# Designs tried in a protein design run: designed miniproteins, single chains, continued (2). Part 86

Each design is a single chain, and the fold is of that chain. pLDDT is the mean over its residues in the fold that is shown.

## One batch from the design tools (miniprotein)

Design m6977
Fold by ESMFold2-Fast:
Structure m6977 (fold): chain A 58 residues (1-58)
Amino acid sequence: KSAEEVLERGEGTLITTKDGRRYIVYGVDENGNYIAVNLETGEVVTIPAADVVSSRPL
């Protein structure tokens, strides 16, 4: 659901984490963690910058 909303807007950056999951970033919290939506589950998560393996703009 959340992933669908972000995808409809075309907003953010696509990231891949070290566990192979893909997320669309739409914000950053006060600690520098990414606020992102999992593309497969629609789950909204906070991802530490250290867990990001790659990123690209949409």
Scores: mean pLDDT 72

Design m6978
Fold by ESMFold2-Fast:
Structure m6978 (fold): chain A 90 residues (1-90)
Amino acid sequence: SSEAAFRRYDKDGDGTLDRDELVEMLKDMLTHDPYLAKILGLKPGDEANIRKVAEELIRMGDKDGDGTLDFDEFMRVIMQKMMESLAGVK
């Protein structure tokens, strides 16, 4: 599950993911979910674009400017991307 994946990549156990932890989680999720790849406009193995998307998700969800995302922020930005994909707009 997304919650289990989030906790697995939270190396510090502080309830947040930094950019590098988010990149590793996204790499793992993208190899097993082609729908997520389509929503985020990413290709498997495209590490540079995965990093750019991780930075974008942090900017969208990070209210405090500390460069991290908690699980609630992460789920909100992913849901926003999903709704945009379903509406056919960018």
Scores: mean pLDDT 72

Design m6979
Fold by ESMFold2-Fast:
Structure m6979 (fold): chain A 97 residues (1-97)
Amino acid sequence: SEKSIKDVQAIAQNYGFEVSVEQAEQIVSYIKKVTKTDSVSQEEIETVFRYLKENEIPLEQFLLLIEKEEKGVTLVGEDLETLRNLEAELLQAHAKN
């Protein structure tokens, strides 16, 4: 959704990230996959960027992890823990809506 892409870009900027349209689409798709819904809330978007900022995870690293998992690459160790922890936070944010 064009609105979701703009929301991602605006929220990302508030957390100090610069996100392209393509990267915003990847993030929207990721949130929908984790929550198993066709809608993305502002709280869910904020949860992603808050998590990245608080854990000092670069945007490019996060996007690479999403891409690896989409390609069927099995994540291990710290990479696996990073995505599993973010997924738990996203599911908590989704439950609030």
Scores: mean pLDDT 86

Design m6980
Fold by ESMFold2-Fast:
Structure m6980 (fold): chain A 80 residues (1-80)
Amino acid sequence: SLEAELDRLLQELKAKYPEHSAEFDRLFDKVRAVAAEDPTDWEAMGQVLAREMQATPSLTPDVRADIVMAFQELRIAADS
């Protein structure tokens, strides 16, 4: 399921960057809020993720890249 895929991706991110665990939860909670309004609006979900990452200065470029890759994996799983 999509929820199981998100849980897996979040666990992988937290395992790789445990210092950012709370930030990952916060970022994807914002994505979930947009999905609750329209689960097909991946552009709106991507925009809120990008905005929230920009507002989180503790995220380094490598962490940001891995968050974007996790989001893309989630989107691909949803389309499958």
Scores: mean pLDDT 84

Design m6981
Fold by ESMFold2-Fast:
Structure m6981 (fold): chain A 77 residues (1-77)
Amino acid sequence: VKVTDVELKPVGGKKYLAKVTLELEGSDTVNEAAKAIEEALEKRGYKAVGVEYSDRTFADLGVESGKHTFTVLAEKK
């Protein structure tokens, strides 16, 4: 899993809509993607609010390799 882009949009109350673009391989797990998103936001001074975890691979979920954008709620620390 590789983070290629992070966009933060303010939605009010110190909350942000974070659009995180990941370069995924089929062998990457949902847990690895969740950690990559959390780390990318923490490096920018934000905390992810509610990220789902799973040991399943993206291939197991029928998700193709390549760039995928995930939208998560984030709060400024």
Scores: mean pLDDT 81

Design m6982
Fold by ESMFold2-Fast:
Structure m6982 (fold): chain A 99 residues (1-99)
Amino acid sequence: MSEEEKRQLEADVATALLLIVATITINDIKRGELESVPEGIDMLIRVAERVLSLGDPEAIRDAAQALEDVIKAAKEAGLGDHPSVKRAEETLKRLREAA
């Protein structure tokens, strides 16, 4: 397997993990299970940082969209001032600048 193919597989796996965590976090918000939401957002930030480091433009766009959706849901649930949400907004800005 080439180095390019390895990086693409790493990007695909990171993107899949990010989408799973984003889905779980949004579902927790929808169910009113807000106590786990900051931890979910912190996990999303870590995976998004990995996606950003891999440099795949498609994965970066997917990560930006997933993070934006989670930030929007968290703000609508009243978590907009939480430090995890503010860190997520900083990470989203970096993803958008890299895409």
Scores: mean pLDDT 85

Design m6983
Fold by ESMFold2-Fast:
Structure m6983 (fold): chain A 91 residues (1-91)
Amino acid sequence: SVKKITLTLPDGTKVDGYVSSESPLAAFESLTLTRVAGSKNVFRVTLPDGSTVDVSVRVGTSLPSSIPNDTIWVVAKDGADAARLARLIRA
């Protein structure tokens, strides 16, 4: 099963994110995504207590059957929306 959370992207945009209910990320209602300096593939999520965890952020037009515990899944309306969200996530 999955939990819906509010994800704040690096530009301040808020979107719905989905995480595995078994993930430590499922303990939180909202997460802020911060890019790790010098890395193109690692995103740092700041938890409400100020601690950080490194996660993968994926974008698709539908929810997958399973989400890895270190992954936040963002659901786009279509391919154009997916491209826009991927750009905002990487900004």
Scores: mean pLDDT 77

Design m6984
Fold by ESMFold2-Fast:
Structure m6984 (fold): chain A 69 residues (1-69)
Amino acid sequence: SERDHEMLRRQVDNLEALADSAIARGDRASVERVLAGVKWVARQAAALNDSATLARAQALAARIEAALA
């Protein structure tokens, strides 16, 4: 439903902010927790066939993984 798509978009927005905050603080445990959340959202977006939100979640996951390297 459109409501489910909007919920996932908001979750990605919130996870982007949480990732940026955790990365800036050097809090590896929080960064890893946010990454787990992003991967969960990616699975939900795929299940809903929400290609736009899936692409955003995948890009965020790649950015977080780069910060952990």
Scores: mean pLDDT 88

Design m6985
Fold by ESMFold2-Fast:
Structure m6985 (fold): chain A 80 residues (1-80)
Amino acid sequence: MKPKVKVTLTTEDEFSAVLNTMALTSLFRDSDVTVEVVEEPPEGALDAAQAEEILGMKLKGLVAALIQKDGKLIRSAEEF
């Protein structure tokens, strides 16, 4: 069964938003992935370093990310 992954991103610029969306879509190719870009970090968002640790990849120009898997908020790599 394919997990549903939703990542809500705040990035420094539009180019970083496009690159990170493509990178996340490629990383989660075997999952039902949704990437949403927002101007302001949402409540419960992780900083760039924490998000990169959970996702296992570097995201250029990332300010913050909210990571959800199957409707649950992810706070650590162990939860993902």
Scores: mean pLDDT 79

Design m6986
Fold by ESMFold2-Fast:
Structure m6986 (fold): chain A 67 residues (1-67)
Amino acid sequence: SEAERKITELFRERARRSGLPDAALEPFRQRVIDAIRKGEPLERLKKLMIEVGVDEKDAEEIVKILE
């Protein structure tokens, strides 16, 4: 999905900027993807994304894609 693609790109970019391997943030990425696939409420998804280090603006854009 478009949202899953954007989430994957965001976590890869964060890992790269931090000098980490692409796989270093995979547990956090997978947690967000699992929550989306389970159909968790949009407000809960936004809070989860912010908690795992996604910027509020990016989290809001992803939630808008999922609407």
Scores: mean pLDDT 80

Design m6987
Fold by ESMFold2-Fast:
Structure m6987 (fold): chain A 72 residues (1-72)
Amino acid sequence: SMELREKAAELLREGLRERSRERIEELTQKALDLAKQAGDEVGAKGLEEALRQPDAAGLRSGAGMVLRHLEA
């Protein structure tokens, strides 16, 4: 669904503006759920990998890569 992918992208844009790791994880998890519902396997796997990153920088980098994928 284009609508689900766009909402996932919106959540990731919001998350990348956050400074709190807890908030970016929350928004990234919501984006992951939407990517799965949309059937976007590439986006979902990218967000699962981002959420496995041990530091906030890795999480942000992974989320940013998936955002670029969703906006392509």
Scores: mean pLDDT 86

Design m6988
Fold by ESMFold2-Fast:
Structure m6988 (fold): chain A 61 residues (1-61)
Amino acid sequence: SLQEKVNLVVTRAAKEIADGADVDAVLERFRQELKELGVPDEQIERYVEALRRVAADIAAA
C-alpha cells in the first residue's frame, strides 16, 4: 500500500538521521521520495516536521 511505502521511507530517513547523516540532505531526498509516491505537500511537511523533532532530540542527547 501507499502507507507501507511511506512508512519505509520515513523509517529509513529517521535511521539515517540517527546514524549522523546531514539532516538537511536527508530531508531534501525524503521530500523528493514522498513527492514521487504522490503524497500531498501538506502531508510531506508534517512528516518533515516530525523528523526535525527527532533530529533535535538526538542533538540534545
Scores: mean pLDDT 84

Design m6989
Fold by ESMFold2-Fast:
Structure m6989 (fold): chain A 116 residues (1-116)
Amino acid sequence: KIEDLEELRKLIEEHIRELEEMIRNRAPAEEILAKAREAVEELEAFVERIRDKLTPEEAAALEASLDALRRAVAHFEELIRRGASEEELRLAASGLVETLRAALDTVDRIIAELRA
């Protein structure tokens, strides 16, 4: 269980790093969206794979993090569709990174509780 959560932690860290690099390099919004969607898919698949190892409270916390990420991705997609400004798109992209960092904090908290 701890090993699975540490693997999930690494996966989230990798997606944060990749998105931050894309934002820094002013990657097209469509490419940032594609990367964010990939992050959602990989994280959802990972959580589903380990679901039977999680308590109901741990599963609910991770599902809440995934819901927040899905909402952030949907918001970013809508901004692209509406032709939002570069500034609005940059702020929304930063919001995607912040939602991933919140998911990372959730994973770290669960690992800390298991080590106690």
Scores: mean pLDDT 87

Design m6990
Fold by ESMFold2-Fast:
Structure m6990 (fold): chain A 70 residues (1-70)
Amino acid sequence: SLEEVMKVLDEAVNAETALEIFRNLVRLTDLVKELSPEQIEEVKKRLEAEGKKRALDYLNLAIYMVELSK
């Protein structure tokens, strides 16, 4: 769900250890796989509107990881 993605992105930005960052990134890749292109665009739009640059970077990294897994 979009709300779950937004929650995980907020948690990822606040992660303090490499292990926590990795766990959040893995969870984000699973969530991103379930989103339509339109839903991904909506998440990006919300993050940009809210100035959440770090969360946007994590989202983009998760998208790249999904592409690499094909």
Scores: mean pLDDT 82

Design m6991
Fold by ESMFold2-Fast:
Structure m6991 (fold): chain A 95 residues (1-95)
Amino acid sequence: SPLSRLTEKYIERLVKDPDLLDEEIARMRALVADPSLTPLQKELAALELEILEIIKEGREAGLSVEEVIEKVRKWLEEKIPSLSPEVKEMVEAML
C-alpha cells in the first residue's frame, strides 16, 4: 500500500526532524496538484498530506511522539466512512 510507509518509526522521524516534515508536506502538496494522477492516486496523496499536516500540528503543539501517533490513528478511524472502498481497505490494513 502507498500508505505502508507511514509506520510509527517514520512518524517519530517526522516529529523529530522539522525540515524533513516540511519537505514531505511540500512534496505531497505538489503531488496533490498534479492533474495526471488517477482518482485513486489523488485520494491517497490528499490523505497522506492531511496526515502530515496533523503530524505538524501535533509537533507545533508540543505533543509527544506517542500522542501524535494516537492523534493520526483517531483521525484515520474517523475518516474511514468517507473513503473510497479501495482506500478504506488500505487504511484498515494500517490500523
Scores: mean pLDDT 85

Design m6992
Fold by ESMFold2-Fast:
Structure m6992 (fold): chain A 92 residues (1-92)
Amino acid sequence: DKEYEELKVELIKVGLRKYAKETGDKEKLERWLKLLEEAVKEGKDLREKAEPIFQSIIDSVEETIEDIKKGIGPSLEELKEYIEGMREALEE
């Protein structure tokens, strides 16, 4: 499903930016964002090259998307609102 794949990517970006803000590691954020963009562009699974923290963020995001699909997580609209709010908070 294209919409869920796009939301997964956006939620991973939020997780990566939040980690970088908490740790101050902007170089790691830039590297991880490039890996994510390349994997999305090439249709590759980035898990094989992702560091343990990056993999943990991916796992949490995939679990959230799966819960939404099962109807036990937040609604799709609530997820979109969360992503928008976090973008505003983290891009400052």
Scores: mean pLDDT 77

Design m6993
Fold by ESMFold2-Fast:
Structure m6993 (fold): chain A 63 residues (1-63)
Amino acid sequence: MEREEIIRKGEEAARRALTEQGLSARGAKIVAGLAAVEKDPNVTAELLKEVMRRAEEIARELE
């Protein structure tokens, strides 16, 4: 599956968790990771780490 699609899906999930669900940065990272795995169950550890890093960056920007 396309790397960009997985990252985008994770970023969308993180942004929604932070803005609509009121989750913390840690919660947003978990939700982004789950979204990545749901999009592709064979997602690599490297890509999962990148998705979670992007979620943390989004959380910092929104604070």
Scores: mean pLDDT 78

Design m6994
Fold by ESMFold2-Fast:
Structure m6994 (fold): chain A 82 residues (1-82)
Amino acid sequence: GTVTVTLKTNDGKSFTGTGENAAQAVSDAILKYVNENGIPITSSDYELVLPDGKIVDLLTPEAIEELSKLQSGDTITLVKKS
């Protein structure tokens, strides 16, 4: 079935991604964010906060594994590294 995930940002924006699995839904949400804001997302500048508070780096195999555990309707937060 289709998985839906919401990506929230520190600037108050929200993007809904969809896919065949949670990792694809997250990728879709990130693509929508990049397309609207014109800002590339990199693992050096940004991280994701999962619903349970776990932090994962972008573009890593470990991040893909953790994102694959998300359920449809979950929300993740995109956070700029300090």
Scores: mean pLDDT 76

Design m6995
Fold by ESMFold2-Fast:
Structure m6995 (fold): chain A 98 residues (1-98)
Amino acid sequence: SMEELQKKYDELVAKLKEINARKQELLKRGVSLEDLSAAYRLVRAEKLNNQKAVEKYRAFLKERGLTDEEIEELVNLARETLEVQDQLFKIYKELKKK
C-alpha cells in the first residue's frame, strides 16, 4: 500500500540521517572527502564484480595512511549509504507514480 511505502521511505530517510551523522564524525577525525570518494568507488567496483578495482582503491586508501580498521569503517559506511539511497530512489519512484 502507499501508506506502507511512505512509512518505509520515512524509516530509510531517518537511517540516512544517522549515516550522515557518522560521516560527519569521520570527517571530524580527519578522514577526507577524497577518502570517502575512494570508498564509494570501491563499493561500486564490488557491485560490478571488479576485484582488481576493489584492490586498487583499498591500496589507495592504505597509501593515504588509513588503518585497516578505518578503511573497513569507511567501506561499510559507503556500502550502507549506497544501499539506503538505492532503496529510497525505488520507493520514491513508486510513491511519485501514485
Scores: mean pLDDT 85

Design m6996
Fold by ESMFold2-Fast:
Structure m6996 (fold): chain A 80 residues (1-80)
Amino acid sequence: APSDELLLTMARLFVEQAEEWLKNIDKLSKEELEYLVHLFERHVALFRAWLAARTNPPQELVDLLRRMEKLLEELKKALS
């Protein structure tokens, strides 16, 4: 698994990417949105697995994963 510092950096980037997609949601085709949802869902699943492997993950990582999960829900709602 990556280091906590690398995970924090990656999680921040993934949050920023998902927020950018949501800002431009009206400009995305259904096919593009489906692709981005699948991509982000894979990222969330990987972060869940990496955090589950840690006995005491940093609170910032837990909070960022929670933010990623909420952003995934928002992207999925836009797809429906």
Scores: mean pLDDT 85

Design m6997
Fold by ESMFold2-Fast:
Structure m6997 (fold): chain A 86 residues (1-86)
Amino acid sequence: EEELVEQARKLIEEAKTADIDTAISLLNQALKLVKQVPIDSPERRELLEEILNVASELGDKATDLDKQIDIAVIEIQAAVMLTVAR
């Protein structure tokens, strides 16, 4: 769905410039939208790879253990979704 892909892209782009708390929230919202995109969609794979990259960068910047755990959960979810066949 065009709406889901476009909305997820906007959330990911906002997360790149947001503070850590806001970025974690935005990436979680993007993951929820991406879960609704067809598993064989090339856009789904691109969005998941971008979420993983942004979450990895946030993990390097996070100094709070709770934030590091939240970011790691996002990375694990995105990585697992990327390994789904099809």
Scores: mean pLDDT 81

Design m6998
Fold by ESMFold2-Fast:
Structure m6998 (fold): chain A 95 residues (1-95)
Amino acid sequence: MKEIVTGVDKASGLIGNGVAIKPMEDGQRVLLTFDVKSKTVSVSRPKGSLDNGEIIAGGEIVEKPSKSAKYEVVGTEVLGENPAARIVEGVVKKL
């Protein structure tokens, strides 16, 4: 069964639903990259982790979070943005 991660950047209103490529742990720090031109989201390990920059989920920018999400990214903080992409850091919560 595909495991879904959902993330909401409350400051922009951007919502992403990704399919997990690798399992995530509760309390794990992650980066969400919203590519607004392609309407995609990627979830990656932050710099300074053992798997630095590894993509662990990928999916789409959506209008609402998935009802079947196994993981939620919470406590989002903006790290960077430009007209094509917005990067936020958050913490994984198992649902």
Scores: mean pLDDT 79

Design m6999
Fold by ESMFold2-Fast:
Structure m6999 (fold): chain A 85 residues (1-85)
Amino acid sequence: SAAEAAKKAEIQELQKLHDQATKTMREELEKRAKLFGVSEEEKERMLKQLDQLMNGMLEEMLKAFDTNKEKYERLVRILQTLAKG
């Protein structure tokens, strides 16, 4: 249906935005870790925590897509901000 096609397209856009936000956050974390002399072990731990948080955010957004549009739209705005750096 047209509604199912629109939902699929919006979820694909969301996935791309999430990927871009995650990439930008990882690059910023790596730059700051290098600047402040953070150990490789601590940097790896921080990157794993970031990945876990970003994945959790995506799961919440996918759940909110059909159940809470206001929450979904708020989280999209947060991802857009993160993607910009």
Scores: mean pLDDT 86

Design m7000
Fold by ESMFold2-Fast:
Structure m7000 (fold): chain A 74 residues (1-74)
Amino acid sequence: SPEEKVRQALDEIEAAVRAGDSEAVREATQKLVDLLKENEVDPVLAISVQMLLLALSFEHEGARDALLEGAKAI
């Protein structure tokens, strides 16, 4: 389901953050942003994920850049 794909992408972001891999954080964040744009996801889940990504963007430059790129396509 789209929700399961979102959870998998969140797990990938968590793994990248733990590894300290900024490029992996960027790639995983971009994948999650694309999933939210391409799939109709529960609105509460979508908002929660967007808030988490916003928080990550203050700590990780790659996550910030992926979110900004996603915003241009909205």
Scores: mean pLDDT 70

Design m7001
Fold by ESMFold2-Fast:
Formats: C-alpha cells, structure tokens, sequence
Structure m7001 (fold): chain A 91 residues (1-91)
C-alpha cells in the first residue's frame, strides 16, 4: 500500500473523509475500501502532477467505489481535486 508516498496532511485528509463517511452511517468495510482507493489515487496523483488519476475498488459487501484525484496548482500552491463516487451512482 502506497501510504508511505503520502504527506501527513494528505493522510489526515483521508482520515477526515473516512470519519465523515462513518458519521453518515456507511459501513466499516466500505469506509476501508474508500480509504484504500484514496491512498492509491493520491499517491499516483503526486507522481503525475496535473493528470487525473482514477482508482476503482469493490468493498467486501460488493459496493463499488471510484476515486479520482488530480494535483493542481492554485495561487502558486499545490492543491488536490478529489471526486468520490459510491455505488449506486448516476453516470
């Protein structure tokens, strides 16, 4: 798992998203799948600045998760654009 490629701030972002999902009643297995997909997508986005990275995974309960991450420069500072989709989603 590419967690070692993430900064402490990026790891905190993953944890904040996981905590938000928990507060909204999502299952632990789904939250763990979202965390894994976020870590993978963020690591790839760091290695490929300016390019959108997409990672798709399936939770143990069979729910599909898609994460898109892109590293962009805003106001001279690197910033992530994130999109998370959880099944069922509208295409």
Amino acid sequence: MDESLLTPEQRQTVQDIADGLRLNGYSKDLIDSVKEALIKALAEAVENPGRTQTYTTTSKSGIKVEVEARLVTRGGRPTFRLRIRIEPWKK
Scores: mean pLDDT 74

Design m7002
Fold by ESMFold2-Fast:
Structure m7002 (fold): chain A 103 residues (1-103)
Amino acid sequence: MEEEIQKYRDLAEEYRKLMEEYFKKASQIDPELAKEAIEKGRKATLEEARKMLTQGLGYIQRYKKNPEDKESLAKGYAYLAGAYAGFVKHYEEKINELREKLK
């Protein structure tokens, strides 16, 4: 149990770092979109967060094919930030569940 809690803490920390990185990148292009994506991610289920990850990666691929498409870059970074916010929430919830059962 302690090892599982530590593993979930490490995962939550890594996803938090990724969330902060992509939120900063998105905010440099479109601060409103970045904020909206994080708020959606923080309320997301794990499945919704995974969908946001797929969408974010898709927008990044569109930008790579057309570097003038700054809207796709902003959406890509924002959706990645939102996805990682959702993953942080998921692992923090798992840590809390394990801690509540620990006596």
Scores: mean pLDDT 86

Design m7003
Fold by ESMFold2-Fast:
Structure m7003 (fold): chain A 65 residues (1-65)
Amino acid sequence: MVDPELLDRETEIALAIIQGVIAEKAGDYETAAKWYERASELARDIDPVLAEEYRRKAEEMRQKA
C-alpha cells in the first residue's frame, strides 16, 4: 500500500493541479502559474515526469500573464 506521507503529498499535488486548471480556465495565468509550480515542486521526488510537465505548464502560464 502507498506510504501515508506519499498519499498526503499526492493529495496536495492533485489539489494544486485542480486550482491551476481553474485559474487557467478563468484566464488568471499568474495564479495558474503559481499553482502549477507548486504541483511541480510537490511531485519532484514522487513523479519526476509529472513534475517536469507542470514545471513547463507554469512557465507557459507565466509567459501568458
Scores: mean pLDDT 81

Design m7004
Fold by ESMFold2-Fast:
Structure m7004 (fold): chain A 86 residues (1-86)
Amino acid sequence: SMAEEQAFVEKAKKDMTKAAKEGLEVGYQEGAREMGRIAQEAIAKSTPEASKKIADVAEEIMEQLTREAKEKEEREREEREARERA
């Protein structure tokens, strides 16, 4: 049913977001890999319509993760350079 599909997509989104956040604590590549793994498992268990929605959500999470990782790396680089100049 449509309600079951919506519940499945929302659960997948929560699981993907959690995996990305927990993985990012280790590093960008780990966050991307763990999120991608959860996304693929959810897609394999879903309908074609739900798969499209899950893929779109995964892309949004990945874009956010990429921006946050880049900003973190830029801050860490600037802090390192400041220490080397001191």
Scores: mean pLDDT 82

Design m7005
Fold by ESMFold2-Fast:
Structure m7005 (fold): chain A 92 residues (1-92)
Amino acid sequence: SQPYQLAAQALGVDQLSPSLQRIIDEAVQTLGSQAVTQLIQQAAQQADVEAQRAVAALPPSATDEQKQQLATSIRSQTIQGALVDAIEQARQ
């Protein structure tokens, strides 16, 4: 699906975690596929800025692998958080 493809692309992965897939499925059921697609795009853009800031704050001894893992973690958490927040707001 479009939301899955966008989230996978934003995270640089071939397959999403089962947890993130479940959250996306719940968000699509609650908000609709188009709204979820837009949320993922916005969250990915915000996550890139946050990831760049976090990586820049690492010590000079940090490896490229550690930088990449941190960036991926921030992107995943930011996208997941945005979807969870949107689901909760829609249910209120």
Scores: mean pLDDT 85

Design m7006
Fold by ESMFold2-Fast:
Structure m7006 (fold): chain A 59 residues (1-59)
Amino acid sequence: MAESLASLVDQAIANGAAPGALRRAEDYGLKVAEHSSPEDGAVAREQAERARAAAEAKE
């Protein structure tokens, strides 16, 4: 689960996804964190933060 999210975020960044798409990845990661174990939730939040940072870098 968390690895799939990490792969999704990494692929979006590598493919030069638009800020809007990166913000959607952030939102998705936060939703995954809400429904995950504390450990998986921490990884999902880290991936959401990476997506957010990538979106902000493109602003």
Scores: mean pLDDT 75

Design m7007
Fold by ESMFold2-Fast:
Structure m7007 (fold): chain A 78 residues (1-78)
Amino acid sequence: GPVSVDELVSRLLAAMILLQEGRHEEAEALARETIERARKAGLLSDPRVRRALRLLGQQFAQHGLEALAEELFAEADA
């Protein structure tokens, strides 16, 4: 079906929950898949998607995944 902003935001929030559970590799994989899904749908510039990317970036930074956090912030600010 068509990709929605609500689906993308929910996936990014799920990645944040995976980080809180210590499932860092699964969180990274879900984040990357969601970013590519958003890019292909032309929704990466959506304000709600960008907000969720910034929140997820902050969570990755808090868990010591600073390089991935910087990547997420760059996508949110592009």
Scores: mean pLDDT 87

Design m7008
Fold by ESMFold2-Fast:
Structure m7008 (fold): chain A 83 residues (1-83)
Amino acid sequence: SENERKAELLKKLEETEDEEERYKLLDEVYGGKAAELWMKAYNNPEEGIELAKKLLKEGEDLDLIAALQMGANEALKKEEEEK
């Protein structure tokens, strides 16, 4: 099923430390544009959050907004853990 395929890809993502392989797995799970937005927000969470707010106001695809929010949140969690 699609859910089983996504679960398998997410497990591989968790096992992968390589940035390029991580991007490839994110592309397969969320789709290319969503994966790109997730990585963009992960690299700059403040700008990612602002972009998500803008897209939400414009009525953009909720999956793209969710990708931005998830990428930004993951980066912020990493920053808190590195205290």
Scores: mean pLDDT 72

Design m7009
Fold by ESMFold2-Fast:
Structure m7009 (fold): chain A 73 residues (1-73)
Amino acid sequence: SSGRIKVASTYTDALLDGDSPQQAYQKALEVGKQLGLSQQQVDQVIQLVDQASAAARAGDSETARQHVQQLVS
């Protein structure tokens, strides 16, 4: 959904800008709540982003792609 994508983008952008994971989480949570997402839904999005990022860094492009697909579905 567009809301989940916006949460993922906010989290990723914050990390790329040099925010700590905790700071990035708080920014993503604020955006998610404004869009009507529960904390559990925000946590699921962040988990998928972290798992996709870890898989991509490990060279596991298929696992990374699967996590991204779960995010956009």
Scores: mean pLDDT 82

Design m7010
Fold by ESMFold2-Fast:
Structure m7010 (fold): chain A 81 residues (1-81)
Amino acid sequence: MEEEEHIKKLEEIKEKILKLEGNPEKEEVEEIEKIKEEAIKEKIEPEEFRKRLLEFSIEVGVKELEEAVKKVIELKEAKKK
């Protein structure tokens, strides 16, 4: 049952990253899913998986993800003042 727990943790990390974007491109979602499947097969630690996902998404230039993060920061700053 350890494998199911590992998959669950990776799924939670993936969902948190995708949630920042809201509506990522289908090709990007497919790449993220592929990275998750490979991480499951190689039993990569959840923290390492999260780091790889974030670095990959930034490296590949997921523009929408960066814009979503910027929007969140701007909204946070606007609500502060």
Scores: mean pLDDT 68

Design m7011
Fold by ESMFold2-Fast:
Structure m7011 (fold): chain A 76 residues (1-76)
Amino acid sequence: KIEVEFKVPGLSDQEKELAKEYAELYYKLITGGKELPDDFPLPVKAVVTEAGPIKKVNYLGKEAYDITPIKIELTV
């Protein structure tokens, strides 16, 4: 599991949780969800540097939340 840090001030707990989900999803996408060697230089930390205002959206008949735009920097 990756560490997530916030450099954006004034985020609510819900906005932070949504941003963490985005960071974890992005990390899984770039790694392909595959197990990698212990010495592989993967990003071990995700830093959220920008997050847009939270928006309520309906997706496939379910209530969801969107925080775009969002910017995440991955560091090893």
Scores: mean pLDDT 66

